# Designed miniproteins, single chains, continued (3): the designs that were tried, part 42

Each design is a single chain, and the fold is of that chain. pLDDT is the mean over its residues in the fold that is shown.

## One batch from the design tools (miniprotein)

Design m9441
Fold by ESMFold2-Fast:
Structure m9441 (fold): chain A 55 residues (1-55)
Amino acid sequence: MKFLTNEELLKFAKSLGLTDEEGLAIKKILVENNREEVTEEDIEEAKKLVEEAKK
C-alpha cells in the first residue's frame, strides 16, 4: 500500500491492529528499502523492531 503522509500510514496500521510505534517502524523499513508497498514481511519486521526497542 502506498502512503502519502504519516497520518495515512498510522490509520493503515490501526486498521491492521498495529500500534503507532509499529506503523512508524513500517515507514522506516519502506524508506530504507526504497519501497512504497507494505508487505507481510515488513509488518513482522516492524513488530520485531518495536519489541527489541522495549528491552
Scores: mean pLDDT 72

Design m9442
Fold by ESMFold2-Fast:
Structure m9442 (fold): chain A 110 residues (1-110)
Amino acid sequence: ARRIIERFAPEEELELALEYFEKVLKAIEEGKYEEAIEIVKEFVDAVKSGDSALAFALALARLALETEDEGVLKVAEVALELAEEKFPDANEELLGIARAVLAVARRFAT
């Protein structure tokens, strides 16, 4: 998950994206999914690049797939929705990958 952010987030927003991702992971580990969603909202509002927002959404979608957790899936769905809403002309390949991973994660979530 962290490697996705390191690969796709622009250098200028990489540190911010990694900091927010660690905050979201901590909230998820504590079962605080509503807090995780609020952290995601703060992150998407703070970033200027659609690539940062989509990389973050893809990392969360992959986490949802790996954990098979419905709460993590919901956090990932909110991240992707907010990324698409703020950055409608963002990277179509990253968007396609994020949507595909999220679709697979939905099939295994409990």
Scores: mean pLDDT 86

Design m9443
Fold by ESMFold2-Fast:
Parts: sequence; structure tokens; C-alpha cells
Structure m9443 (fold): chain A 92 residues (1-92)
Amino acid sequence: MVGTFRLTIEFTGVTREQAEEIAEEIKDLAENEFLAIVLEVEVEVSPDEKRATITVVFSGLTREEAEELAEKVVELLEERGAEVLSAEVEEL
């Protein structure tokens, strides 16, 4: 059974520009590999670029698929040189 989920990821080690590029890659991953419907993507970066938060709201996935997407997003961030502080999946 498919649902609507919010994925919230906090990370460090990247610039504002890199965080925005990563958000676009996350959207592409969700839409093209997982076939999710992305409803919202939000990027917040601290003024000194030491911390970033990406929030993605999506539908069309089961909870298990949403958690798998979150794991792939963490892997993507780590491959881009980010240090992931937290990753949370919440059903809406």
C-alpha cells in the first residue's frame, strides 16, 4: 500500500551550491529510480554553510520503499563528501 512521506536529512561538509545540486539529484533519484511523485523539495543552509537540511515530500511509495529511498539518499550524500547527521522518514 502506497503512502505520502516526508524525508528530512541533516548533513554537513558541503557548500550551499552543492546542497542545492544534491537536492536536484535526490528529486531525480526519487522520480526516475523509485517512481515516486515528488510534491515538495526544500533546502535550508546555515549562514556559514556548516549545516544543511533537505526536506522532500513524496507520494507513490510504500513505507519500505520510502525507507530504501532514504538509505540511497544517505549513500548519495556520503559519495558527495557530506557527513550525514540524521535521516528521518515520516508518513503524512
Scores: mean pLDDT 83

Design m9444
Fold by ESMFold2-Fast:
Structure m9444 (fold): chain A 91 residues (1-91)
Amino acid sequence: GEPVVVVYSGVATRNGQPLPNLPVDVVITARDANGNVVEEQTSRTVTDANGRFSAGGGISTPGTLTVTAQVYDANTGELLSQSEPRTVVVP
């Protein structure tokens, strides 16, 4: 398939307040036309002073991509927040 660059960006918040300078894992799962997982990529990034982050990866397999973001406490590694899964169709 044609290579596709997927970028996931957002603002990490908890109780309506931004979460600055925290580690974020962006997980991209690629599934083929039959629903089989064919690729998984994890990109680690860090939120800025306003809680903003951006990360992604390149996928060449046509099908469905599912993207989630997970925000962790920098000192304990505790999961603080997880996004709803976002689905993207690769033509």
Scores: mean pLDDT 78

Design m9445
Fold by ESMFold2-Fast:
Structure m9445 (fold): chain A 83 residues (1-83)
Amino acid sequence: AELRAKLAEAAEETAREDAEVIARELGIKDPKAVEIIAEALLPGLRELAEMVLSGKASAEEYRALAVRAVEEALRAAEEHALP
């Protein structure tokens, strides 16, 4: 439906914006690293959107998903921060 498509677009935009911030803070200048970080963030943001839409997730489940998404993004960034 329309709402799901808009949420998917929002997740992609958020992943890109967050990836740019992470790359900038870590001093990563490789444009490909930004793309890879965004791709690492996307699955977590999509799962979060589905949990919000379902209305059945606990606070603990939301927190666990958010922590996992950030950890995956940081790992992707670290792999491209080292020469």
Scores: mean pLDDT 70

Design m9446
Fold by ESMFold2-Fast:
Structure m9446 (fold): chain A 82 residues (1-82)
Amino acid sequence: MERWLVDIDAEGDPELLRELAEKVPGVTAVSVVGYPEKNEARIFLETADEETARKAAELLVKGLESKGIPVKSVRIAPLWVP
């Protein structure tokens, strides 16, 4: 079955962003790539389906906004696995 990826670009501490992302329900895996010195990170959330991905993206964006963290982009796409 096709998994879905949420890809969020945010202006925040990668460690803080990871903690916030790990609290999102329905997420099967979290990856954060960023540069603490630049206060920027890209967050990847893996989910079981498209609906869960959309809900996860909405919840994380709301969480980030509530902390005053700017969200630069949000992308949701199917994660192709062999």
Scores: mean pLDDT 79

Design m9447
Fold by ESMFold2-Fast:
Structure m9447 (fold): chain A 86 residues (1-86)
Amino acid sequence: PPLPKLPEIEMTEEYEEELIEEGAVNALEVEIEKLKKEGYSEEEIIEKLAEKYGISKETARKALEAVETKDRELQKEVAEALAKAS
């Protein structure tokens, strides 16, 4: 079988789709994308995430980074933090 190079950028959408199935990261991603489309700044997005999910601004900043970088380990960590915060 071939050994294809993993297209990190192309796999970002499919990787995100897998994480969406877990629920928590999907809610964060949808919220972040919505706020970006509405013209909110990164600082405003962090504030709104912290307020909405009852998490610290530091955790909200990590959530934004995890969604933007599509880092699965960070996204999983954030999802677990959200579950514990509820």
Scores: mean pLDDT 67

Design m9448
Fold by ESMFold2-Fast:
Structure m9448 (fold): chain A 111 residues (1-111)
Amino acid sequence: AKILSEKEEVEIHKLDSGQTVVTVTLTVEVYFEEDLPEVEAEVERYEQLEGADLGVKAKAVVKGKAGQVSTVTAEAIATLLAKEASEEQLEKAKELAREAAREAVEKALAA
């Protein structure tokens, strides 16, 4: 499989519970040289930050037909537990979510 393009969307929600949720949606156009049956891949990451805990779960579902371009979407949800999330903590949450989303796509394509 060959990746042709990548687009990223980031959404941040601050919850009343003191959790901040960062969602990274990665949309990838993939050219399939061979048929790929539907494959689901999950990636989990955890980082202990100063004053916060960061957990990330990413999921990708991939399906393709030989000789066709298909759009693949991966979603990574990062949960940051901090009384008030710093900009540095938010940037780390975004970065870890991006990495997890990309790893989920690569893992699904490798299956």
Scores: mean pLDDT 83

Design m9449
Fold by ESMFold2-Fast:
Structure m9449 (fold): chain A 96 residues (1-96)
Amino acid sequence: MSEEERKALRKKVIDRIREIAKKYNVDIPLSAVLQISYAVVEAAERLLNGEITLEQAKALLDEFVTEIGKRYNLPKEFTEAIREAVREVLEEAAAK
């Protein structure tokens, strides 16, 4: 991925997390949002470079978001919504 593509993907992830946070009325720390956005970009890049499969990338992101949810004591329903959103973003990045 180019730096421009990475920046666009990071913004897309951050915007989606913020939208979900508003919907669930959750105050998510900026550090958590940024960590998730970088993890999605890394997973997408590894997937597009053929280093991992889509299923492996989804599993890595599910594990990472679950761990962030535990560390920041985020509500379970909110954490599940973030997992769904990052999987969707990853699938969109993997699509032609």
Scores: mean pLDDT 85

Design m9450
Fold by ESMFold2-Fast:
Formats: structure tokens, C-alpha cells, sequence
Structure m9450 (fold): chain A 72 residues (1-72)
């Protein structure tokens, strides 16, 4: 019972992390598109910053998935 509640909580965090990852990807796409219209330098900067953030979000998403699998 406690384990089921813990899984449910982790699944909610996982769904939120997945939504944040998806939103960050869309936001990155929009920022990259806008930056590309300004200059190649702004484009490169947007890609670099976005890639670092996406990696952090992916690592967190992966960790949550592993914790859920471990409890099941």
C-alpha cells in the first residue's frame, strides 16, 4: 500500500519531468528559430544553452524512470 502510493507519486513526478522535457524542447526550438533570424552567433549560443538544459532534464527523467522500475 505504501509502495503503491510511492509509485504513484514518482509516476506523477515522471510525467511532470516528461512534460518539462517536452516543453523545454519546444521552447528550445522556438528560441533557436528566433536566434537564427538574428545571427549565426545567437543561434549557436541558443543551441549550446538549450543542449545543456536538455541533458539535465533527460538525466532527471531517466533517474525517475529507473526508480519507478525498481519499485515495480
Amino acid sequence: MEVEEKIKKLENEYKKAKEELSQAGRDLGDRVTEARKKSPEEYARAVQEGAARMKELLDNYKKLKEEIEKLK
Scores: mean pLDDT 79

Design m9451
Fold by ESMFold2-Fast:
Structure m9451 (fold): chain A 74 residues (1-74)
Amino acid sequence: SLLEEIKRLLGRVQELAAELLETRPDKREEILEILREADAKLEALGDKLDDPAAQREAIRILEETLERLESLLE
């Protein structure tokens, strides 16, 4: 389901962010900014997360967030 995909992506973002905060303290501010932007976008979806279109948008936001965090591994 889309909700299970959102849960999977949220878990991956949380795991990667935690790893990066530990291994890349030099990039802490950038990591936190990426997370704050993702939180703001997800919060804007609000109560609409029961809508499949909003769920697909949440997946897109999380995938973009994951990609941005992965770029910091370079």
Scores: mean pLDDT 83

Design m9452
Fold by ESMFold2-Fast:
Structure m9452 (fold): chain A 61 residues (1-61)
Amino acid sequence: MDELEQIKKLVKGNPFLLSAINSAETEFGVEEAIKLAKQTLKGDLEALKKLIDALQRQQSK
C-alpha cells in the first residue's frame, strides 16, 4: 500500500513526526501506523500520544 509512503513524504520536513511514525510502524504494524498518523494530522492528541510512546520505546532499545 502506497498510503504509508505518501504520509512519510508529507511529514518528511518534520523529523520528529517521521521518526514517531516509523516507530509506530515497528511497534504496531503498518495499518495501525497509518491510522495513528492520519488521526494525529487531524489533531487527535490521543493518537499523537501513542506515536510518542512508540518513539520512546524504540529509543530505549
Scores: mean pLDDT 78

Design m9453
Fold by ESMFold2-Fast:
Structure m9453 (fold): chain A 94 residues (1-94)
Amino acid sequence: MSLAEKALEEFKEETEEVISKLDEETAKEVRRIVESAVKQVRELIEQGDELSALAFLYHTAVELAKWLESKGYFEEAKKMRELAEKLKKLLDEY
């Protein structure tokens, strides 16, 4: 499994845990964003563009953190920021 594929699987696991703690309407919106991001990242990985795949995951995690914080989900936003920090370290070492 490539570095980007491992990062995508961690992103899916972390976002699913966050979604499980949200109200139904907020969970639907986050699922929509996550499904769109997963599709784009898979296409980038298939094209061999692992750097862009990692960058897309990083930016998605940052935007989700900001959006969740704006909705009052501070603990869930913190988890997304921690995921973004991990992704940034991978991206910086790529």
Scores: mean pLDDT 86

Design m9454
Fold by ESMFold2-Fast:
Structure m9454 (fold): chain A 77 residues (1-77)
Amino acid sequence: EILEIFRELAERLLAERLARNPEAPEAEVERARALIDELAREGAEYWEKNPEKVEEEIKNNTNDTEHAKLFREVLEK
């Protein structure tokens, strides 16, 4: 399920951010959590409309950020 993949990705990204910044303001954390469903839906819709572009970006993305690694890990599994 594309929507589920993006929801899991969003949750993993939030968890990673919280692990690196445990003192993050609660208001920002709650705002991010509230947006997870909306962000997941937007991401899933974009992927459904542009599957080739998203897959190519994942394969050819040379960005070594933690976000790129988490994105690739979620989609690969």
Scores: mean pLDDT 62

Design m9455
Fold by ESMFold2-Fast:
Order: C-alpha cells, then sequence, then structure tokens
Structure m9455 (fold): chain A 81 residues (1-81)
C-alpha cells in the first residue's frame, strides 16, 4: 500500500543519512526512487533503473542498490501481518 511505501522510503532515507551521505543527494535519490515506485511498483524496479537514478542523484550504484534492497525489505515487512 502507499503508506507502506512511504514508511519504507523514510527508513531508506534515514539509513543513507546515517551512512554520511549529503542530504541534498539523498533527497534527490529518494524523490526519483519514489517516482519510479509509483510508475512501476517496487518489484518492477530493474538494475538499469537503479543505475540511472544513482547517476542522476550523484550516488554510487552500489549504494543505490543497497538502498533499493532496504526499501524492498521494509515494504515486505510492512505488508506482513
Amino acid sequence: SKEHIERALERTRERLLEAGFKEESVEAFIEKLRELVLEKGVEGITREDIEEIAKESGLSVEQAEIAVLELRTEILKEEAE
């Protein structure tokens, strides 16, 4: 659901900020990730999508992959009873 996605995005943002990433880059990445999830659903996100938004946001591809895995994990946890 939308609320599960929003919470997962917030959690992902928190982890990136705790890892010491610049807030502006994190915000740009999370906004692009949100748009992608709204368009395709979280399970529709491909590695190529991740590479694209990482480049546009100024994050490394490896960090972006970790962030998307965190997002997917948090969404699955929220959807479980």
Scores: mean pLDDT 80

Design m9456
Fold by ESMFold2-Fast:
Order: structure tokens, then sequence, then C-alpha cells
Structure m9456 (fold): chain A 68 residues (1-68)
């Protein structure tokens, strides 16, 4: 239960970190608008995917706690 919750938190944190770093890099380097859009879109998609995985892990962890 706790392990699944911790893993879920790590996945969510990794997604946020990727997004924040990508946005910061895009803004700091004056990339073309098209390049910024591609970078940010990929980071958003990855973040969303990791967030969905995190939610599933939290739900599974809670089911195990309820059964225990």
Amino acid sequence: AKELEEKGKELAARGKELYEKTVQEAESNDYPESTKGVMITFAEDERKKLEEQSKKLFEEGRKLKEEA
C-alpha cells in the first residue's frame, strides 16, 4: 500500500519536473514558437501519462488498505 502510494508520488513528481524544466528551457533560450510548442506539448503528454499511472497506483494502494 505505502509502496504504491510512494511510487505514485514519484511518477507525478517526475512528470511535473519534466514539464517545469522544459518550459524553463524553452523560455530561456528564445526558441522559435514552433519549437517551444513541440517541446511543451511533449512534456505535457508525458506528464499526463505519468499522472494517470500515479492515480491508478493510488487507487490500488487504497483498495489494499481497505481490504487489510
Scores: mean pLDDT 76

Design m9457
Fold by ESMFold2-Fast:
Structure m9457 (fold): chain A 59 residues (1-59)
Amino acid sequence: SAAEFEARLRAMTVEQRNALIVRHLDSDPELLDALARFYRDRDPILESMARMGRWLALR
């Protein structure tokens, strides 16, 4: 669920969340899009990283 996913991400360190984005940077644009939507009102840095990663994955 969205709440379970949110709780999981909140339990992670910033380094672990960044690693999740980097791991999927050029391989899963759908996941990166979902992460960017998740972070839009929560963490503007992680939102920006996920959005950039999605753009790179789709080029």
Scores: mean pLDDT 66

Design m9458
Fold by ESMFold2-Fast:
Structure m9458 (fold): chain A 89 residues (1-89)
Amino acid sequence: SEAEQRILELLEEALEELEPLREELLASEAPTKEKVKELLRKLAELLSKKTGNPRIPELIERIIEAIEKKAPDEEVEELGKELLEALKA
């Protein structure tokens, strides 16, 4: 299915992008965080229309909110792990 192939491509790109994202999120302040939040919001919007799993866009929004609140790096990292697990499931 073309839709399934498209979702897999987006998930593979997200997984590769999440690796540098984790390193950027470990910085206390970085201009990249705003660009990262925008990217995650766009990804959540795309996935909410194309996947039957509401947990994936929910986890993305929770990561964005943690970044906005300047939550501890461990909290953001844990949310990232939950997102990766949801993507692998």
Scores: mean pLDDT 58

Design m9459
Fold by ESMFold2-Fast:
Structure m9459 (fold): chain A 78 residues (1-78)
Amino acid sequence: FMEEIKKELEKVFDEKLVNEVLLLLELVKQLIENGASLEDIEKFIDGFLEALRNLGVSEEKIEKIREILEKLVEHELK
């Protein structure tokens, strides 16, 4: 899962953005483990995606990152 994400992001984004996304995935996981609300998690994800949009990242790429983050949240909440 993480290896697939890293490979895809490396093709599309520079190393900085790949590292930022990986860090954010880890932070989302920590938030869930610490009992953060779904509202807080969703706001965190939305803020990240808005920042990417402001940097000129396409909506297609933003949607792909959102899907990856949502899969992580679903997996951790199980």
Scores: mean pLDDT 73

Design m9460
Fold by ESMFold2-Fast:
Structure m9460 (fold): chain A 102 residues (1-102)
Amino acid sequence: DVFEKMLQNLLDYAKENIEEFKELAKKLAEGFRKLAEELRKQGAPKEEVEAYEIAAELYEELAKDPLNEEYQRRLLVFQSTFLKTNSLVEAAKAMKKVKEES
């Protein structure tokens, strides 16, 4: 189906562009970590700070193992949920649920 085709496309892209994918994942992880720290400093809600920390953890895992199907599946759930909801909190919750079931 569409989800499995999208997952395969992500895996194929990562396989063909391993170093670029790792570098991008590392930069995104660093960005999310910095945003989480700034939000915490500004007194943002805990669930919002945690969403950025969860996103950072996902990209850190992807940077270490870019061809891991489970990490790519969690990335796809995170991205698709964010696009549908425009909410990092909802995206992080959806991805965390997939991680718990895997």
Scores: mean pLDDT 84

Design m9461
Fold by ESMFold2-Fast:
Structure m9461 (fold): chain A 63 residues (1-63)
Amino acid sequence: SPEMEAMIEMMRRMSDLVDKIISERQELRKKGYSQEEIEKKLAEVVEEAQKQLKALKAEIDKR
């Protein structure tokens, strides 16, 4: 169904964005950032990920 395909597409995008956040956290740790600075920088990455998911949902809702 179109609804099921839309859910799968959203879940796939979410999985990709989670992997990106995990990779960014590891890189920030390697660069010697403090836990506080890592969380602050990751908040920006998470905000961008949320914007991408909202944009995808808006695109799906137009179908």
Scores: mean pLDDT 84

Design m9462
Fold by ESMFold2-Fast:
Structure m9462 (fold): chain A 83 residues (1-83)
Amino acid sequence: LLSLPAVGYATVTAKKGETVTVTLPAPSAEPGQRVDIVAFPAGDFEGARLLGTGVVDPETRTVTVTFTAPESGTYVVLALPTP
């Protein structure tokens, strides 16, 4: 069974066209590690979209991403290790 090697995750509710800044805890990531930020509508893993790439802050062990919601709804945001 394949599991996503997510280093951090959060759930965010946004309105269409809203710019949202999300700070994800990344306790399983090494400080300074680069991660890809992916969002998908809650319950629809096949709708995953790459929002950008971030770097884990070595002081706080968090990664911050900003995105504009394409549709109103709840999104699951994941930080995944960059290959």
Scores: mean pLDDT 67

Design m9463
Fold by ESMFold2-Fast:
Structure m9463 (fold): chain A 78 residues (1-78)
Amino acid sequence: AAAEAAAAQAQKEALREKLERLFKAMKEEVKKHWKEEIVKEIMDGTVKLLEKADKEMGEKAREFAEKVIKEREEEELA
C-alpha cells in the first residue's frame, strides 16, 4: 500500500514536471508572438492538453490564457 502510493506519487510528479515544461513553453511562445493571432491557437491547444492530463495544471493554464487576453485588450485600449 505505502510502496504503491509512493510509486504513484512519483509518476504523478514526473507527469506534472512534463506538463509544467509544456506550460512554460506556451508562455515563451506567447511572449514571442504577443500581438499575433497564432498566440490564441497555441494557448487553446496547450490548455486543452493540460486539462486532459491534470485538472489543476489545466486550470492554471486557462487562468494564464484569460489574463493574457485581458492584458492584450487593455494594451489595445490604452
Scores: mean pLDDT 74

Design m9464
Fold by ESMFold2-Fast:
Structure m9464 (fold): chain A 80 residues (1-80)
Amino acid sequence: SEENRQKAIEALKKAGASEEAIEAVEKEKDVTLAQTLLLIESMKKAGFSKEEIKEWIKALLEAGEITEEQAERLLEFIEE
C-alpha cells in the first residue's frame, strides 16, 4: 500500500539513505519495482556490496519474481 511505502521511506530517511534514492522510490508507479528499490536501499544500509545486490536481482529474475524490464531498471539504479 502507499501508506506502507511512505512509512518505509521515512525509516530509510532516518537511516540516512540518499535524497536521490528516496526520490526514485517516491516517483516509482510500479509497486513491485518500488518495493524492490526500498529493499535495495535497506541492503545498502546493511552493508551489502553492489555485486551482492546485482546477484540478488539476477536471482529474482531467474525465479520469475520480476520482469526483464524491472531487472534492467534496478541494475541501472544500483550503478548510479
Scores: mean pLDDT 73

Design m9465
Fold by ESMFold2-Fast:
Structure m9465 (fold): chain A 84 residues (1-84)
Amino acid sequence: SAEEEKRKKVEELLEEVKKELEKEGKPLAAKVVELSLRGHKAMEAGDEEAVAELEEEARRLLEEHPEAVEIAEEVLKKKAEELR
């Protein structure tokens, strides 16, 4: 139960951050968050192939657009702090 509730809270946080980044016109940073959300859902479903594919896509984003990853992480950190 605690693990399931923790997963739901993480998914909610990721959804909120994605919406905020989309509203701010930061599509690449929003995509980073979307990949994280999809990864969490794939792990919950036990879909190892989807997890591997999403990890590779996230790695490419980090290589091509490190600033988008930094923006996504900063907004995620700030939003997590605001929820406390």
Scores: mean pLDDT 79

Design m9466
Fold by ESMFold2-Fast:
Structure m9466 (fold): chain A 83 residues (1-83)
Amino acid sequence: SKREQLRALIAEYEAGVRELTAAGDEEGLLELQRETTERLSALLDEDPQTYYDRAREKGFDEERQIVEAATRAAGLRAQQALE
């Protein structure tokens, strides 16, 4: 399911952040963030191409911030539900 794919992607991202931060690999962290943002876009209820085109039209940074905010909100809600 998309939810399972999203959870797997977040877990991979968190593991990668820990590894790259421990190594001091700033370039690797930027690349991981970019790849994760693109994969999140692909998991939305839109075609990856359609989503990418809209992101380009609206400003790629704006769409990235929305996706990142949505991911953080989902993570925060999951953490709050565990409390």
Scores: mean pLDDT 59

Design m9467
Fold by ESMFold2-Fast:
Structure m9467 (fold): chain A 94 residues (1-94)
Amino acid sequence: SMEEEKAKGEGFLTVMLAALHEFIEHSKDEEFRRKAREAMEELQRLRQQLRDGKISLEELLAKAEEILREVKKYASEEDREILDKAWEVAKKEL
């Protein structure tokens, strides 16, 4: 159902947004912090589109994966591992 898809998407986004917020607060790499903020803004737009019924859960996940791939280009090896773990945890909400 649309309600079930929205609940799953909200759970997924809550985990991903929390992980990106942690990098914004604690990373010393200013470029990575900037890219993490851009990713948060994009994910928040996807959250609103999901709430408004304008995208499917499948479309949200595809776009979130693209956003994560972009952020990873600016991440250290350690931060990439943390992002990958956050993605695995977020996907458990699905």
Scores: mean pLDDT 85

Design m9468
Fold by ESMFold2-Fast:
Structure m9468 (fold): chain A 77 residues (1-77)
Amino acid sequence: SEEADKEAIENMQKAGEALLNGDYETAADYFEKAADAFEQSGWKSGARVAYRLSAEAYEKAGNTEKAEQSRKKADEL
């Protein structure tokens, strides 16, 4: 749980860095990895937020399919 929380925070930080660089596809991937880690730790609200951020970043990148998948994962939580 603690390790999963740490992994989630690290991926959130990497996602933020990718956003600053305008790399929306990379940011979305890191947000999804953070969401997966939050899910593993049982923090459903954190995972939901991270999946929503991933979906938004995928939309910015023009990847509608992955954006829809990430939104569905958030809604499932």
Scores: mean pLDDT 87

Design m9469
Fold by ESMFold2-Fast:
Parts: structure tokens; sequence; C-alpha cells
Structure m9469 (fold): chain A 91 residues (1-91)
């Protein structure tokens, strides 16, 4: 549907803007925290982005009828990446 297509487009644009803002804030030595929440077709997704002069942290949580998962990604200013994943599968 047109409504679904517009929702997905807006979600993508919001995500891209949040990521760019976090990177710019980190490079400027500023602290920023942003939270995005999306729900499409019974699947709920939350993304929390925290940036400061030392790192950018992405915390993603997905919950839907087919299962859920959490991931945490930390990118330090010197380019080191640390990742954690946790998944739950529902049948």
Amino acid sequence: SQERQELLKKQREELEKAVKKAKEASEAGETVEEELEFEVDGTKEKLKITANSESITFEREVEGPEGGGKSTTVITKDGVVEEKFESEIKE
C-alpha cells in the first residue's frame, strides 16, 4: 500500500539523519542521544544512538511475531568496533 511505502521511506530517512547527526556530533566533541521507534506489520523496532567525543553506540531492539533480537555496536573514535548480539526465535 502507499501508506506502507511512505512509512518505510520515512523510517529510512530518519535513520540516515540520526546516524549522520551522531557522527557529526562525535567528530565535533559533542554529546548527543537519539531514539527512534518504528512499527510495521506487527514488528516493533527501537534504535538508540548515543554519541560523544570518544564513541558512537548503537543499541537496536526488534520485537515481532516471528521473534526478536537485540544488538549493541560501539564504534570508538579510533575506529575500533565492538559488537554484541542476542536473538530470540519464535515459531
Scores: mean pLDDT 74

Design m9470
Fold by ESMFold2-Fast:
Structure m9470 (fold): chain A 76 residues (1-76)
Amino acid sequence: MIKIEGYDVNEVAEKISKHPLVASVRVTGKDTIEVAPSTGFISSDQLVSIVREVVPDAEITVETKDGKTTITVRKK
């Protein structure tokens, strides 16, 4: 799960969806997107790298809670 604050969630989702490691992106809330990998799996580190390519000036935080990983992307 990726949370986006301070950016247009649809624009960020579209840019992420064009990455070769990403098969599709679904907007699941006003500020939340889900990424489906093109190769069956994408690591949190790879996903953070993709997000930084799309929004290089963003603050990116990774949190794992109850076995679920959430990446938060916030405008500085």
Scores: mean pLDDT 78

Design m9471
Fold by ESMFold2-Fast:
Structure m9471 (fold): chain A 62 residues (1-62)
Amino acid sequence: SLQEAAQHFQQAIQLADQGDFEGARQALQQGDEALGTPVAAPPDERLRSRAERGLAAVQEAL
């Protein structure tokens, strides 16, 4: 659902801010899965921006 995806993307942003890139990647993948979107995981330096873009798209759809 869109609400589940938003929650996962927010978690990915928080984990990336803490330097937990493994946790951030997992949360990002869960967000993408909740949307049914088959997307490859980005490199560590793009995890936060990718999660932010995902969150923005979901918030526009809510």
Scores: mean pLDDT 78

Design m9472
Fold by ESMFold2-Fast:
Order: sequence, then structure tokens, then C-alpha cells
Structure m9472 (fold): chain A 72 residues (1-72)
Amino acid sequence: SPMDRLDAIMAQIADPSITVEQVQAALDEMERILAQMVRDNAPRDVVLEMDQAVGLARMHLYVLKKEQEKLA
């Protein structure tokens, strides 16, 4: 299900060894899943949960990019 896939993606993002490229790929997949859920008229609460997860992934990507800039 989309929620099982979200759980897997969130576990991947929680990995401290994750790269900026991997978080970007995960975010792109989550946004694609969200778009499909909207097209399929998924329940509002499920859509909102995915939208919140997308927001959290975007924030995580921002933080990782800033940390990478400090090392360059």
C-alpha cells in the first residue's frame, strides 16, 4: 500500500548514513505517490499524512544540503 511504502521511505530517511542524493530520490518518490493518491481520490486523512511526510523530507533535505555546504 502507499502507507507501507511511506513507512519504508521514512525508515530510509532516518538512516544517519543517507546521502543528499538519496533523500532527493526519496522525496521525488513521495511526491509522485502523493500526486497518484490525489488522482485516485484517496481519503483526505491519508493524503494529509503523506503531505506532512513530504514537508518533513523537504526540511531534512534542506538541513543535509546546509551541512554538506559547510564541509565544502
Scores: mean pLDDT 82

Design m9473
Fold by ESMFold2-Fast:
Order: sequence, then C-alpha cells, then structure tokens
Structure m9473 (fold): chain A 91 residues (1-91)
Amino acid sequence: TRNEAHLLLDPLAAKLAENEVLLAQVKAKHGDTPEIAQLAAELKALQAQFDELQKRIGLGIGDGKELKAEALALQAQTDALSARLQALLSA
C-alpha cells in the first residue's frame, strides 16, 4: 500500500546518506577514478529516483502497490551500491 511505501522512505534516505559518506571515503582512498565516477553517477541517479518517489507518495499520486514495488526496487539498488562501495573501501 501507499502507507507501506511511505514506511520505506526514512530507511532509504538513511541508506542514501550512508552511501554519500562511503563514496567520499572511497574517493579519499583511491582518488577520482572512472569506476568511482560511475558509482557517483549511480548514487546521483538513485537520489533523483528517491526524490521523485517521495514526491509522488507525498502528493498521493500512483497506485500503492506500484509505489511499494518502486521503493523496494530502489532499496535493492541502494543496497547493491552500498556493497560495491564497502568492497572498494575494504580493498
């Protein structure tokens, strides 16, 4: 439901903020490589998707099941990016 999608927003925002911290640490360790530039672009895209999803949920636009599916997909993509950043930081 839309309420279930809404409940996913705060954890997603926290994960995106954590990925910004991890990206900064990875850049400090490895410099500004093409791989890190790609990860930065992916994080920016995920942040844009989050902002649009948050806007639609707040305005009551869209089907609640579809919004929940989008929130879960965004969570999975954010978790995958976090894992890649953590692997680079640990290298």
Scores: mean pLDDT 85

Design m9474
Fold by ESMFold2-Fast:
Order: C-alpha cells, then structure tokens, then sequence
Structure m9474 (fold): chain A 64 residues (1-64)
C-alpha cells in the first residue's frame, strides 16, 4: 500500500514538472497518496485557503 502510494506520488510529481494540467479531483487523490507515502524529500502538503496543495522545497531542483 505505502510503496504503491509512493510510486503514484512520484508519477504525479514528474507529471507536474512536465507541465501536465491536473483537475482538482486528481490533485486531491495524489495529495492523499503523498500523505500515505510520508511525503517526498523536496515536496510537502500544505493547506492554502482551506485546500491541500503541494509546496516544493527551495532545493527541489537538486534532488536525485
């Protein structure tokens, strides 16, 4: 479960970097996967205007 959630979260992250547009429902699903996976080193889930969104760390471009 957790490993599958992490794989889906990474796929979402890579798609966002590639500029793929996401619907609100898709974004919410992937945010749940991020939370299940314990987050990623260069991204975290934050609440903005009552909605959960992704925030990338300042060093995001240096990840491996």
Amino acid sequence: MVEEARARALEYWDALEAGRPFTKEEAEQFLRDFELAGGLPHARVVEENGEKVLEFAPDYGLRR
Scores: mean pLDDT 62

Design m9475
Fold by ESMFold2-Fast:
Order: sequence, then structure tokens, then C-alpha cells
Structure m9475 (fold): chain A 76 residues (1-76)
Amino acid sequence: SVKEFLEKAKKERDELRQQALSLSPEARQALKQAEQRAQEATQLAKQTFPSMSQEQIEGMYYAAEAEEIRRALEEL
């Protein structure tokens, strides 16, 4: 379900953020950049698929942020 996907995506994002913060002070800047990139990707998706529900948009945002955090962690 959309709700189950949303809850899973949010939890995964939250766990990755906590992991990043435990590694270094520089992780805070990387997390901020990941948030911005996820927001930009989500805005593009909204423009491309304007019929998406708010729950779908939130799920995509959390998933995108989690992916960007994983990329940032690989570079730290």
C-alpha cells in the first residue's frame, strides 16, 4: 500500500540520517545537500506527473533523500 511504502521510506531515510550524523561533523553539510537534491527531484516529478497524490509525493521525497544520503556516505 502507499501508506506502507511511505512509512518504510521515511524510516529508511531517518536511519540513514542518524548513521551519517554519527560519522563526522561534515555529514551535516552532506545531509543538507541531500535534502536539497531530493526536494529538487520531487519538484520535477510533480511538474511531470501533476496527478500524483500528496502521499505519493512524500514517499518519493523520502526515497530520493535516502538515495542521496547513501551516495554522500560513499563519498565520506
Scores: mean pLDDT 80

